# Designs tried in a protein design run: designed miniproteins, single chains, continued (5). Part 76

Each design is a single chain, and the fold is of that chain. pLDDT is the mean over its residues in the fold that is shown.

## One batch from the design tools (miniprotein)

Design m18621
Fold by ESMFold2-Fast:
Structure m18621 (fold): chain A 59 residues (1-59)
Amino acid sequence: LKEEVEKAMEKGRELGREIGKRVQELLENGSQEETEEESKRGSEIMEEEIRKVQELKEK
């Protein structure tokens, strides 16, 4: 259980970095709307990962 939780947390950190880099590249390309949408998606994904980690702890 704890090992799976740790892996889920590491995956979340990696996703956060990838999303941040992608948002930065979109911003440099001048796609303001796409940048905002990607940022919002990333935030939702991160919150979902946090909830999954909590669910794993319950098992």
Scores: mean pLDDT 72

Design m18622
Fold by ESMFold2-Fast:
Structure m18622 (fold): chain A 90 residues (1-90)
Amino acid sequence: SEAQEYAEKFVEAVLKGDIATALDYFGKVLSLGWEGLQTLLFYTLGIHPDAQPLFDNQVTRSTDAELKQRYQELLAKAQAIVKERFGHVM
């Protein structure tokens, strides 16, 4: 599936230190909503548990302000997906 392809390419980019490519695939995973995020969690927590902490560290140590801003926007989008999936019915 597209979710699996994007999650695998995200992890590969993180392990390679290609932050820009990792951000692009993180964004693509999130564009698939909960299905994408769930697939990413499977790959990061189940197969590569160091990938997400490594990526966060790589972004934090970057001198690229636009890259850091994009990461924060994508984190907010991931949080919104979780809230929508587990939010209360009003």
Scores: mean pLDDT 80

Design m18623
Fold by ESMFold2-Fast:
Structure m18623 (fold): chain A 75 residues (1-75)
Amino acid sequence: SEMEKKIKKLIEFVKKEVKEIIKKYNFSEEQKKEMYEIYDEFSKRLEENKDGSIEELTKIIKEFSERFLELLEKN
């Protein structure tokens, strides 16, 4: 479906952004691991909720955006 394609595209986009952020800020191996763990959890929650409401998907996106930002601020 169109929604599944959009979710897959979003997951791929976020993965690329995570890699670029890690490279740009020269993250340690520990920081890289934390970023990828947050990304993996984000991807799993989006996949589990792909048939859910737009409101629930938006909530997931917001929660994980805040978690990524907090991790960046710790550096």
Scores: mean pLDDT 80

Design m18624
Fold by ESMFold2-Fast:
Structure m18624 (fold): chain A 96 residues (1-96)
Amino acid sequence: MTLTQSPASVTVEEGGSVTLTRTASGGAAENVSWFRELADGSRVQVAQSSGPTTRYDLTLHGLEAEDTAVYYARATVNGVEVTGEGTKVTVVPAAA
């Protein structure tokens, strides 16, 4: 099974918001988690669903420069854990 993340990359101004989506091929996920990749390559969980779902989106609000990272969705589908390709979020200074 494949977990597709959208968009693949996005640029957002500081103070803005963005919604990251995921779609699992082959059915509903038993659970879904979202992870942020740190500078050392480790991943920290930022969100989790706890029930069966066909979609679990991550919405980030009030973005700052430190929120620039790759965000990964991970899901369990039919007992198999799958990780998405990642969404690169880049936060830039707000346009004047």
Scores: mean pLDDT 75

Design m18625
Fold by ESMFold2-Fast:
Structure m18625 (fold): chain A 77 residues (1-77)
Amino acid sequence: SAAVKEAQAALNERVKELVLKGASKEEFEELLREELELRAATTGDRSHLEEGLAKIPELAQELYENLEEARKAIEEE
């Protein structure tokens, strides 16, 4: 529970940094891949890692396409 919250908070902060910097889709893909693997290592649960990794390009594309909306949402926090 605590480890999952910590990993999620770290991911949210790194996504926020990339959004504010105007990062590329490829930079989002690398971030999501790194954090997903780190999360699996931290929790010891790798049962869904392969499925999660396969979804990264789609998630990164969505983040990149919605960069302006994501930036506004972050600024509202």
Scores: mean pLDDT 72

Design m18626
Fold by ESMFold2-Fast:
Structure m18626 (fold): chain A 107 residues (1-107)
Amino acid sequence: MATASGGGTYAAGSTLTLTGTADEAVPGFAWFQRAADGSLRGVASSGGGQGVELVGRATATTSGTTGTLTITNVTAADSGDYYAGAEPTEGAEGAGLGTGTTVTVTA
């Protein structure tokens, strides 16, 4: 499972950076946002990820046990709880969502 961190308060138009940490090296991370209405959506994935819907301002990268999500020019719509799913190294087990981090974007 992966733990997401780096949440907090961000100004509109700034760059949001979140970190996902897994206990083992993984081939990639998939990132998800839970909006204020409770809906969960795909944000970005790093190479070979979950095939989630990508937000055009979002980039995901992976380095060993660490994933990074970067969102540029953040807006109020980018507020919510963020989750990192580590890609499985083999098999059809799927990515698990671990501990999330909360992001608030202020105008």
Scores: mean pLDDT 70

Design m18627
Fold by ESMFold2-Fast:
Parts: C-alpha cells; structure tokens; sequence
Structure m18627 (fold): chain A 65 residues (1-65)
C-alpha cells in the first residue's frame, strides 16, 4: 500500500527533528512534503538520509496509528 501523504510528511518532520532542525524548520519541511507531494526518494535527498531511513520512519508512524 502506498504511504499516505500525511505519514510521509510526519516522517520527514521526525527525521528533521532527529537531525537537529528546530520545530518551525521541521514544520516547513513537512509542509513542503505535503504541498509538493514528495516521494520517499525526494525526502531522503532533502534531508541527506538514505531512502531506507525514510521507509523505516514511515513504518514506525504507521504502527503508531
């Protein structure tokens, strides 16, 4: 199943916070993911992480539902 845009945006925000971005910066990143409909690959490139790291955070958020 394709991860929802909400989950992708949430995963991007969580990763940004883990990387030391501020809460407002993480929210701007999440908003960009939402507005531009960024894929896992594009989120990985934006945050400088592996696509596998993004996929793992998405799975963690899906389990929290």
Amino acid sequence: MKPSLDVRAGAAARLALEKGFSVPEALKIARRVFEEKLSQREIAELLGVSRQTVSRRIRELEREL
Scores: mean pLDDT 81

Design m18628
Fold by ESMFold2-Fast:
Structure m18628 (fold): chain A 84 residues (1-84)
Amino acid sequence: MSEEEFDLEVELALTIIRYTILKKAVERGKLTPEQALKEIDRLMKEVEELIKRAEELGMEDNVRTARDIYEELKKLKEEIEKKA
């Protein structure tokens, strides 16, 4: 694995952990809607960059994983906006 491929896999794994923590914090009411939306928007931008980098490296499985996380973030954003 190249250093770029390894770095991307590490960043994607950390992003999945951050998403999991964020979702649990939202579900437990630990964040205000405004705080949750800011974190989701930030994480979505980071995931978009990971998708782009994974596509450039030809890492098709990582592209799929990153796109799945992006869709989950979009869904979470819509649910928060509906409740706010």
Scores: mean pLDDT 84

Design m18629
Fold by ESMFold2-Fast:
Structure m18629 (fold): chain A 84 residues (1-84)
Amino acid sequence: MSPEEQAARLAATLREALARREEVYRVLVEEEGLSEEDAREAVEILTAAAEEALRAAEAGDIEAALAALGAGQAKVKEIIEKAK
């Protein structure tokens, strides 16, 4: 896969993920057992990371997009681990 194709696919995936924010919230509450407050915070972090990653991917900067997603995922993992 070329870097341009990878960036385009990542952008498409991020747009779909942003459209499913409410579904992610439900999964965090129902499957991960997070409180409604922790789940909202996690969704806000993921949404901000996905929006930043989408901007980077649309600019062709796949490394910046992956870095933004990684940072968001690390913060959410910390919230999930703290909730146990």
Scores: mean pLDDT 80

Design m18630
Fold by ESMFold2-Fast:
Structure m18630 (fold): chain A 70 residues (1-70)
Amino acid sequence: MEEKLKEAEERAKSPDPLKRAEGLAEVALLYALAGKKEEAREYAEKAVEALSTVDPELAEALRAYFEKAL
């Protein structure tokens, strides 16, 4: 888990908005699985925000998913 979290955090720092959104979303899911709901929610919001700059429709779908999962 820690190794996957580190990889996701590195992707979350990408200058590419799509890769950054993917990394942020993965960090959110990993924190949720670890029971860290507050951190998971923060990263989920950042992932949706990053994704909204390239794909607003997919960002809305991701937001809805996190609202039900978190």
Scores: mean pLDDT 80

Design m18631
Fold by ESMFold2-Fast:
Structure m18631 (fold): chain A 86 residues (1-86)
Amino acid sequence: EFEESLRKALEALREAKEHVRAGDVSGAVRALQEAKRHLEKVPDEELRERVLSAIDKALQHLAAGDREGAVEHLEEAIRLLEEALK
């Protein structure tokens, strides 16, 4: 039941990572906001908080112009969701 929300959040995070790699910061921010919306439906509070923290760190790095740091935090968030979907 929450698996669809996890899958959609993961898809949005992967989209955000591709936008960062392409230099499209505004596209990345929109995709990250979409991921956050899907995560609000995830009942696992610890998982939700960890992924949201990684997204917030990615957003801070993007605001600072650190695309490499943003990708690192996005990869952490993606890994957490991939593990949750096993």
Scores: mean pLDDT 86

Design m18632
Fold by ESMFold2-Fast:
Structure m18632 (fold): chain A 67 residues (1-67)
Amino acid sequence: SKADQAVAQAKTDQAEYDELKAEVDKMKKPPSELVARMVAAALRMIGHGVDAYLIDPEKAKPFLKGG
């Protein structure tokens, strides 16, 4: 379903964000480009999570339960 596709995309975006965050956290002075990529991945994850929620709120709840 479209909801399943949006959820799968959000999971992919979260994995990319987690990898970039781990790299940033290991650096004393991370380059601005790396930080920008990390932020972009987080925004994509939220966007896909919202899209999934609008289609099927039950399936999307785990991706919007960031708190």
Scores: mean pLDDT 76

Design m18633
Fold by ESMFold2-Fast:
Structure m18633 (fold): chain A 104 residues (1-104)
Amino acid sequence: NSREENIAALEAWIDFQSDELGISEEQRQKLLDLIKTYGSDALLGFEVGNEEQRKAALDYIESDESLSEEQKKALKLLLDSMMSPSEEERKRLFLEAVKYVEKL
């Protein structure tokens, strides 16, 4: 997929999860801003269960000195949510990421 298609897919996923979990518009916007500004390159092109892509994304997030510790935690939780095969675990991790984004 193109970069633009991958970003659109991530935005759609965040919108879907936010609607399902009753996330506020403010919380949703903070997640989208984090993804677009800091996490887009780390989170683009993922397939659920692809361990090599997960490792590459984690390395990218951990090595980015421009990110705060709270931003890194939120991005890692969003990654783990996307990669989780369990619906319950996906929702739990997404909600945990929202808590870190609230601190930004």
Scores: mean pLDDT 73

Design m18634
Fold by ESMFold2-Fast:
Structure m18634 (fold): chain A 96 residues (1-96)
Amino acid sequence: MGVATTEDALVEVVLNSADREKAEETAQRLEEKAAELGATSFQVYEREDGRTVVRVAFATEEKARQFAAWANSLKEDVEEVRLVNLATGESELAPA
């Protein structure tokens, strides 16, 4: 008995591509890894300039950090990765 049902951390990934198709391919890879790590929420946002932002929520900070580190390894298509603690409101930048 120990099931966490609330999000404790959010990872925000800014994609380096203005190309919708490339952004979709990267978002798909991010979604697959998020699902593997048990993400509770996955959202994709697009800007008018074509840049894509992906937000992924996790029940634990540990899984969010693991996802952020993996996403940051995708240096070809990722500009920035940020970890947000939803319980405290604190955020930290993971270098790309």
Scores: mean pLDDT 72

Design m18635
Fold by ESMFold2-Fast:
Structure m18635 (fold): chain A 81 residues (1-81)
Amino acid sequence: MIRHISVKDFTAEVLEAAERKIAEAERLGDEELVRLGREVKEIAERISASPNDAERVRLLEEMWRKAAEMDRRWRELKAQA
């Protein structure tokens, strides 16, 4: 839904962004960024599999925190090369 982002749609967007950043990080040899991206991916997969809205909200908050760490590291990496 374009007007309102569902948790599933949001996690799909974050997952796609994480996969792209992981691929680039692997090419650049940044193990920390690869690790962060894999953590985000695993949380996003757990959100998609969860039938419980309260659990999904908790996982979404964790995913958001990890995605922010990944984005910060990605920006640092891009600024250096």
Scores: mean pLDDT 73

Design m18636
Fold by ESMFold2-Fast:
Structure m18636 (fold): chain A 80 residues (1-80)
Amino acid sequence: MEKEEKIEKVIELIKELEPEFKELKEKAEKDPEATKPEILAFLQKWREKLKELGINIGPNGVISEEQAEILEEAEKRLEK
């Protein structure tokens, strides 16, 4: 899978998960501590979905510069 294809798939994944992320953000603003387990579960789900796209996040959240660029480009395109 080419870099551009990975970026497009990450954008699609973000769009798919956007409603859930917005809901979690609202919950976190009201009660950050009570929302923490849901945020961790969401981050784990996000990580697994990224892995399916060939983007692997290391044990300490370490990713390659190339993978970081893919994520950043996807986020920038989605936020614009």
Scores: mean pLDDT 73

Design m18637
Fold by ESMFold2-Fast:
Structure m18637 (fold): chain A 118 residues (1-118)
Amino acid sequence: MVDEILSQIDRIKDIAKQMNDNGLIQGADMLLSLARELARAVEAGDTAAAARLLREMIDLINKSLLNLSSDKSEDAKKILSELRKLLRSISRLARSLGADEVADEALKLADRIDSILS
């Protein structure tokens, strides 16, 4: 699951580069840093650290990347679609760790993206 999260963030960064959006590129780099720390926490069995890192990723998506991707352009729709996939992966991992509240927060944000893409 963490490998899927890393792959999804790489796709977001690629689209951000195609858009020449420095804010989105920086946001994606911050997500990559958090995801690498998440991988270490999961490998160490540190469920509390993993849950905190997943919540930090959700907060970053909500406050930074989602706001930057609010237009209706083709590339913005692609970023929103990838963010939705990322949030669903975050939710699955959080639930597997027993972090049900974090999983529910990720799904709520994914549902909000679905509403934007409609």
Scores: mean pLDDT 84

Design m18638
Fold by ESMFold2-Fast:
Structure m18638 (fold): chain A 84 residues (1-84)
Amino acid sequence: MEKLREAHEALVEAARSLKEKAEEALKSENPDEALAEVVREIAREAGRRSKDKEAMIEVLKRVIESETNELAKKALEEVIKELE
């Protein structure tokens, strides 16, 4: 669907804008926790950029399916609830 593609593009742009923070998180003392916080920021920024909250929620749910960091999954679920 066109709206899902636009939401995915917003997520990619948000991730690109926060790439430096993600790289710093990987170097931190607790990289999984630091990455989860960056993932939360990326998802919130993507939500702000997206004009369709339902499409963004769907995209974020798909990201959860491929996410291996359990703390990042929780962060994504929290942002989904904020967008609902």
Scores: mean pLDDT 81

Design m18639
Fold by ESMFold2-Fast:
Structure m18639 (fold): chain A 85 residues (1-85)
Amino acid sequence: MKLSRDEAKKLMKERLLAIADKLGFDDYKEYLESLSDDQVFSLLAASGGFLESFQPKSEDEEVELALRTVDDLERQVDQLLQLQK
């Protein structure tokens, strides 16, 4: 199902909070909870753009970049946690 940009931003914040919770980063989780959905989105898009050396030209491209960034981070964290079994 196609997410709206606002739904995507909310989902990205929820996913990043879940990652912080899985890692036990309680202080960082509290910090993320204090940020708006737009602030978390901007942080993810800026981080992804820097890492990929990619300059988004539209808000849709920024949403795709931020989503890729959180997807990659979640995958890496899940792999790390699986190895700690």
Scores: mean pLDDT 76

Design m18640
Fold by ESMFold2-Fast:
Structure m18640 (fold): chain A 80 residues (1-80)
Amino acid sequence: ATPAERAVTAVVRAALEAGRQHRGKSPDEMAAAVREALERQIAELGAPDVSVTVEATPDGVRVTIENRATGQRLEVELPL
């Protein structure tokens, strides 16, 4: 796997972990915490081709992860 592909996997794991740690908070608070965790993870991995979008939903948080080098896109939904 390329560094960017490994970064996508690590970002997915970080999103799931942050979502679990912040369960029971409002969607906006959970989205802010998830966004901070993912920005930190991407910086640690040094993966500039990986981008994330974090959106609060009525039922939780949606994370979209894109590998710009390959065009790979993944969506992860984190429940409240």
Scores: mean pLDDT 80

Design m18641
Fold by ESMFold2-Fast:
Order: C-alpha cells, then sequence, then structure tokens
Structure m18641 (fold): chain A 78 residues (1-78)
C-alpha cells in the first residue's frame, strides 16, 4: 500500500526515527502484559489490534519478528 511504499522511500534518519517509535510502543505493550496478568479477553483483543497497527509501521524484519513474538505472548495469556 501507499503507506508502506512511503516508509521504504524514507531517508535512513527518518527510518531510524520511525523504528524507534515502533520499538517504544512494543516495549510499552510488553510492560502492560507483564504488570497485568489478569487482562480480560476484550483487553487482549484490543492489544492484538494495536499490534497489527504497529506492525504496519515496522520496516525492519527484526521489529516484525518482535511484534510476532509479542502477539504470541498475548494469545498465550488469553
Amino acid sequence: ELREEGLKAMTPENRAYVESLVRDEIEALRRVLKENPKLSKEEYDALLETLDVIQRRAISPELKAEIERLKAEVEKQR
């Protein structure tokens, strides 16, 4: 899609900035999972939806792998 094409056309500095924002969001969600072991099904579903949005911004394969691992953690705790 147009958004994904735009991300690939970014300068290295802009790509690093977007990647840092995505990484910060991933770490924030990990903290929510760690601190809240008694989330409702609806809260887990909302986390998975948020991760799908974040994954669309992820440029590097490493970030995509981290998002997939976090999705697996959410699904496992459901």
Scores: mean pLDDT 71

Design m18642
Fold by ESMFold2-Fast:
Structure m18642 (fold): chain A 98 residues (1-98)
Amino acid sequence: SAEQEKMLKAAEELAKKFPPLAEEPDLEGWPEFREDAPEPMSVSLIKEKVEAGEITTIEEFMAQVEKMVATVRKLNEPGDPAVEIADKALDYLKEFFA
């Protein structure tokens, strides 16, 4: 569908512009934080859900990205570069779908 194509394009652009969000974050020092982040932590995982038909609307896609951003904020200090990157990625998507 047109929405699926647009979501796949958005995921590809997010991975290119915000590489730290493309793949699951390396929690090498704190693997226990995975218990607080059971939902997808990466653009790649969100893209797989779109391809599998688990995410079928732009609204569902945005909700998954917002969950990823909220998790980044929960695991990091306010003003951390990781939080800034996540916030910019969400703002980019809002403009992409506008």
Scores: mean pLDDT 74

Design m18643
Fold by ESMFold2-Fast:
Parts: C-alpha cells; structure tokens; sequence
Structure m18643 (fold): chain A 66 residues (1-66)
C-alpha cells in the first residue's frame, strides 16, 4: 500500500472496463482459492503488502487478457 502502488493500480483499473472488474470480483467471492491466487499475483506485481480483491481482478485482467 505505497503511493506508487496506488497510482499504478488506478492506472490499471482505468485501462480495464469496470464491468469486467466487477464481474470477476463477484465470481472470486465464490472461489476463495482462486481469490487468494489473484491477490497474491497482484501483491507481487504492484509490490504491495495489501491488495483488495478488486485490485487483484484488475491486475489479472490487464496482464493476462491485454
């Protein structure tokens, strides 16, 4: 949760349609194992200690589906 990590997360969120981020976030509430994997991935990518499920979804969509 650094200032640079927040700016980077916002930039990624703006590059991905909100509908996709919300949809994936809802699906992740049903699959805790997959949610952990996405959060872990986002933590490594952003260099952040803490990441929200929404930020995890946005990072995954940007890097995997971009």
Amino acid sequence: MSEEARKKAKEIEESVPVERIVGLSIRLTTDPEKQKKYVEFAKKYLGAKEVTPVQGAAVYLKLVED
Scores: mean pLDDT 70

Design m18644
Fold by ESMFold2-Fast:
Structure m18644 (fold): chain A 93 residues (1-93)
Amino acid sequence: EKREELLKRARELLERLREAERRALAALREEDLAAAEAALEEARELYKEVEEIAKELEKLGHKEEARKLLLEAGELLGLVGIHLGFTEIITSK
């Protein structure tokens, strides 16, 4: 099923976004600005891929699944950005 294939890919991308968020948090703890910036760049690319999957799901009539994916991915991207913001503050000491 095309829907099942899209949802499987979306789950894999969300796991990678969670890994990027964990790396951003680790970078904050280690005061590693370069690592935090790399995590945000990766998270932005992953979010873009989730957006493409969400568009395909919406075309197939699965608007609810598309919205849930975008909300979850957006929350993870936001958390990566927050961790970077704090890392920038700490490294400006």
Scores: mean pLDDT 87

Design m18645
Fold by ESMFold2-Fast:
Structure m18645 (fold): chain A 92 residues (1-92)
Amino acid sequence: MLTPLSEEEIEKRIEELIKKAKEAGLDPEEVRKAAEIIRLLSQAPEDVLQQLQDLIAAKDYQGAIDLAVDYLRKQGKDDLAEFFEKVATEEI
């Protein structure tokens, strides 16, 4: 029952990252990195997605960022992990 992430919600997150990339003057490669991060996180195991949702619901945004970054690094995507951490910290 991981149906709460509608197609609209996933698209919203992608648009949010694209908007940040555009406002930051990032090139097309950075936009692709943002899209790949959302795709990888959306394809994460249900337990990882559930943990992310639980952390967000608890307003533990730092824990959510750390979990997402660790997941990306575990996938061998250190470059994407660094990009995500930068975007997430600049939002605050």
Scores: mean pLDDT 70

Design m18646
Fold by ESMFold2-Fast:
Structure m18646 (fold): chain A 94 residues (1-94)
Amino acid sequence: SLEEKLLEWVEKKIAEYQKRHPELTSKEGLLEEVRRDIIGEIFDQIDPSKPFLENEIDLSKIKGASEELVKLAPKITAREFIQLLRRVEEKLLS
């Protein structure tokens, strides 16, 4: 599913961040930094004339996005992406 591929990608980014910042031991802290990076990439694609959540996000333009994630949803609304990211965060923090 798209959610599972997003989960896999976020877990990979957390692992990569942990290797660069071994002092960060909390899942919450690592997830916050990864989320910041992902949201920053989304902001680079935002049309300010539209409501934020109605923007279409091109996942192929996000640096390091998994090929499998891009295949499942090459384009997604910011609304749908944020909802998926929240569900992934809930799974990682539970």
Scores: mean pLDDT 80

Design m18647
Fold by ESMFold2-Fast:
Formats: C-alpha cells, structure tokens, sequence
Structure m18647 (fold): chain A 61 residues (1-61)
C-alpha cells in the first residue's frame, strides 16, 4: 500500500529487464497482478499500467 507504481517506474523496470535479456513483459505483468492482488494499486491503475506494457510490447516486438 505504501509503494505507488508510476509510469516512470514501469519504464525503468522495462529498461533494466530488456537490457538484461529477460522476459520483461511477463515479469512486469506479474508485478502489476501481484500489486493489484495486494491492494497496492487500484483496478484502474493496474489497467493503465497494462496499457503501458502493451504499448511497449508493440514498440519493441
């Protein structure tokens, strides 16, 4: 509940994971799902973050 997830944090996490050759989409999506399950983010915030993930996936396929 105390760790807000922002667009900038998602972008930072993408950059780190992408540079490391990791499955960034799967990892970030799991993080968003976990945050939603724990009530750290609202459904609307989670949906917004998933949209950012989708945009990045389209850009970097």
Amino acid sequence: MVAPITDQQIRDQFDVLHRAGRDWRSIITSMIDAALQRGIVTQQQADRLRQIVDQMDQQYQ
Scores: mean pLDDT 74

Design m18648
Fold by ESMFold2-Fast:
Structure m18648 (fold): chain A 66 residues (1-66)
Amino acid sequence: GDQDRLLALSKKPFLNEEDLQILSELTGLSVDYILGLFDKDGDGTLSNKEFQAFLKALGLDHLVPD
């Protein structure tokens, strides 16, 4: 389900445009909105650390193994 897809994304070092579209579909948030909140440098990608911050903001950080 959605949890398994989020967990799979969390194992990537970076989320590319395709990964961001998947994340957008899973969360109901636009790619531009997600990047606007977490990609403060305007790189157009999410690093693993930025993705972790996103998960924490949504209360989903427990889905990522330490």
Scores: mean pLDDT 74

Design m18649
Fold by ESMFold2-Fast:
Structure m18649 (fold): chain A 80 residues (1-80)
Amino acid sequence: GAIEEAIEKLEKAIEALKKGDIDEAKKYLSEVVEILEKNNIKLSKEIADNLLKAMQAIANGDIEKAIEELEKVIELLKKM
């Protein structure tokens, strides 16, 4: 389903970050947003906040923090 597709894209974003492919990671995160919007999925405040923190960490070059926050998003999505 849509949640499983979003999780797959988040996992690919994490792998891209681990390889230093920041633009590829951003592309996968954009695809996550598109999947959630097209399926009318409203994120909880907690999931939205963790995703925002991940995106901010990427913008700041804090790759370790970005990965940590994206892993938290994946855990929360798996419980939806």
Scores: mean pLDDT 86

Design m18650
Fold by ESMFold2-Fast:
Structure m18650 (fold): chain A 60 residues (1-60)
Amino acid sequence: SEAEARRRALQTLLEATQLDADSFAAVSNKVIEELRRQGLDDLAASIQILADEALRRLAA
């Protein structure tokens, strides 16, 4: 389901926030690409916004 995909994407991103910025970017890009491959484009766009915000904070 879309709700399960969202939960798994968010969990993966939360775990990846413990990595450096480059590693986080690689993980988040892979997650977003997989969501788009599944046709979940709106969810992928929402996750992209969250990932961009998290990456800005990691790179600060």
Scores: mean pLDDT 84

Design m18651
Fold by ESMFold2-Fast:
Structure m18651 (fold): chain A 86 residues (1-86)
Amino acid sequence: KPSPEELEELLRESSELVSAATKVTAYKRAGDVKGEAEARIELGEETIETAEEALRAGQISEEQKERSIKLAEELIEEAKKELEKA
């Protein structure tokens, strides 16, 4: 069963996800390719941590966690390729 501490960490990670997503949008609008790519890596890393905590808290299934991690890993890999080309 999720503890109050596990729920607090999940809420904190959700806030960090929103912040990271906002940075991606801001850098994209500014035309900052490097900043956007770095923000996408941050968003991917926060997504992985949030998915792992959500599973520990019993909020999502193993399948949902695997799906979120796969999408986050793809985001990170694409962003790394953009950084290498920029």
Scores: mean pLDDT 77

Design m18652
Fold by ESMFold2-Fast:
Structure m18652 (fold): chain A 94 residues (1-94)
Amino acid sequence: SLLLGIEAAYEKALKVPGSAAEKLVAFLSDWLKARAEADRLAASAAILEALPSVKSPEELKELLKPYVHSGLLQMLEDPELATLIFEYLKSFLK
């Protein structure tokens, strides 16, 4: 199940010690286009920086588009998955 997979990824990410960017790298995992750890952290930091300005799933998709593979972008076309992913991403802004 895609829903269960996203929930499992989020639970695993919450257990990562460190910065919000490090937790987001763990959550996005294989969905991140960047391969080098420094580039993955920079991508996650950029996403977190822009995230407070995002008001809709459409804007979230545009924000994520340069950083993530199409598999995650396709999940954002499902309103239930888009809402869940957006809430999980916002939770890292604490």
Scores: mean pLDDT 84

Design m18653
Fold by ESMFold2-Fast:
Structure m18653 (fold): chain A 84 residues (1-84)
Amino acid sequence: MEENRIQAEYDIALVALAFAYAIGAPEDLISEYENRFRELAKKLGLTDEQIEADFAEARSLGESLKKIFDNPEYAKKLAEEGRK
């Protein structure tokens, strides 16, 4: 069950990294989260290409969440556009 635990830690690290980007966390703290994320990805046997893709996804999620924090109207608009 080591792989399952590492996968869960990786998923948690992805969300934590996205949140750190969203709140504009200090660069040293972001670097720590990025290093942990890469360590977990390597333990899962992911390729460098896949790691960079997942890293880009974390940044994209963080940018989207930052827009919500910086502008609640943007969040409301996205929610309305996603519904009938």
Scores: mean pLDDT 75

Design m18654
Fold by ESMFold2-Fast:
Structure m18654 (fold): chain A 75 residues (1-75)
Amino acid sequence: MFSEAPERIKERARELARLGLELAKRTGDVSLGMLGMAAAMDALYLYAQTGDEEEALRLLEEARRELERLAEERL
């Protein structure tokens, strides 16, 4: 399932999950870690359903920017 996604999607998803964790540690808001993990999983599910690598990568990038924005608002 998820392990069958292209390496590029898997790596971007891992990066997003790591970012969420780091923002959670920095802000003290554990929900940012959960949001990062949820968005990473959503992108992997999107690819599993559609096979659309570009759309999955776009979702990951949009989620990354939103996560950064939320972190800035909470600092």
Scores: mean pLDDT 79

Design m18655
Fold by ESMFold2-Fast:
Structure m18655 (fold): chain A 75 residues (1-75)
Amino acid sequence: ADLPKFVEPPEGKSFKTIETDKPLDKAKLGAEIAKNKAEGISILFVMPEEVFLENKEILLPALENKVVGLKVLPK
């Protein structure tokens, strides 16, 4: 399966970058994505591949629905 290495964030009224090197709380992550989308804030997530895989249940649907962007850091 092709993992996205870079997905451009959608156009928003404002822009926010979230960088993390550890897994995020799934419920809070989902709520934050929904809130930022409602407020017109475009999010780019920057994380290592392993961190993305730990959060893929929330992040992958958001990426497929063009709600957020992603940049996967090399190993």
Scores: mean pLDDT 76

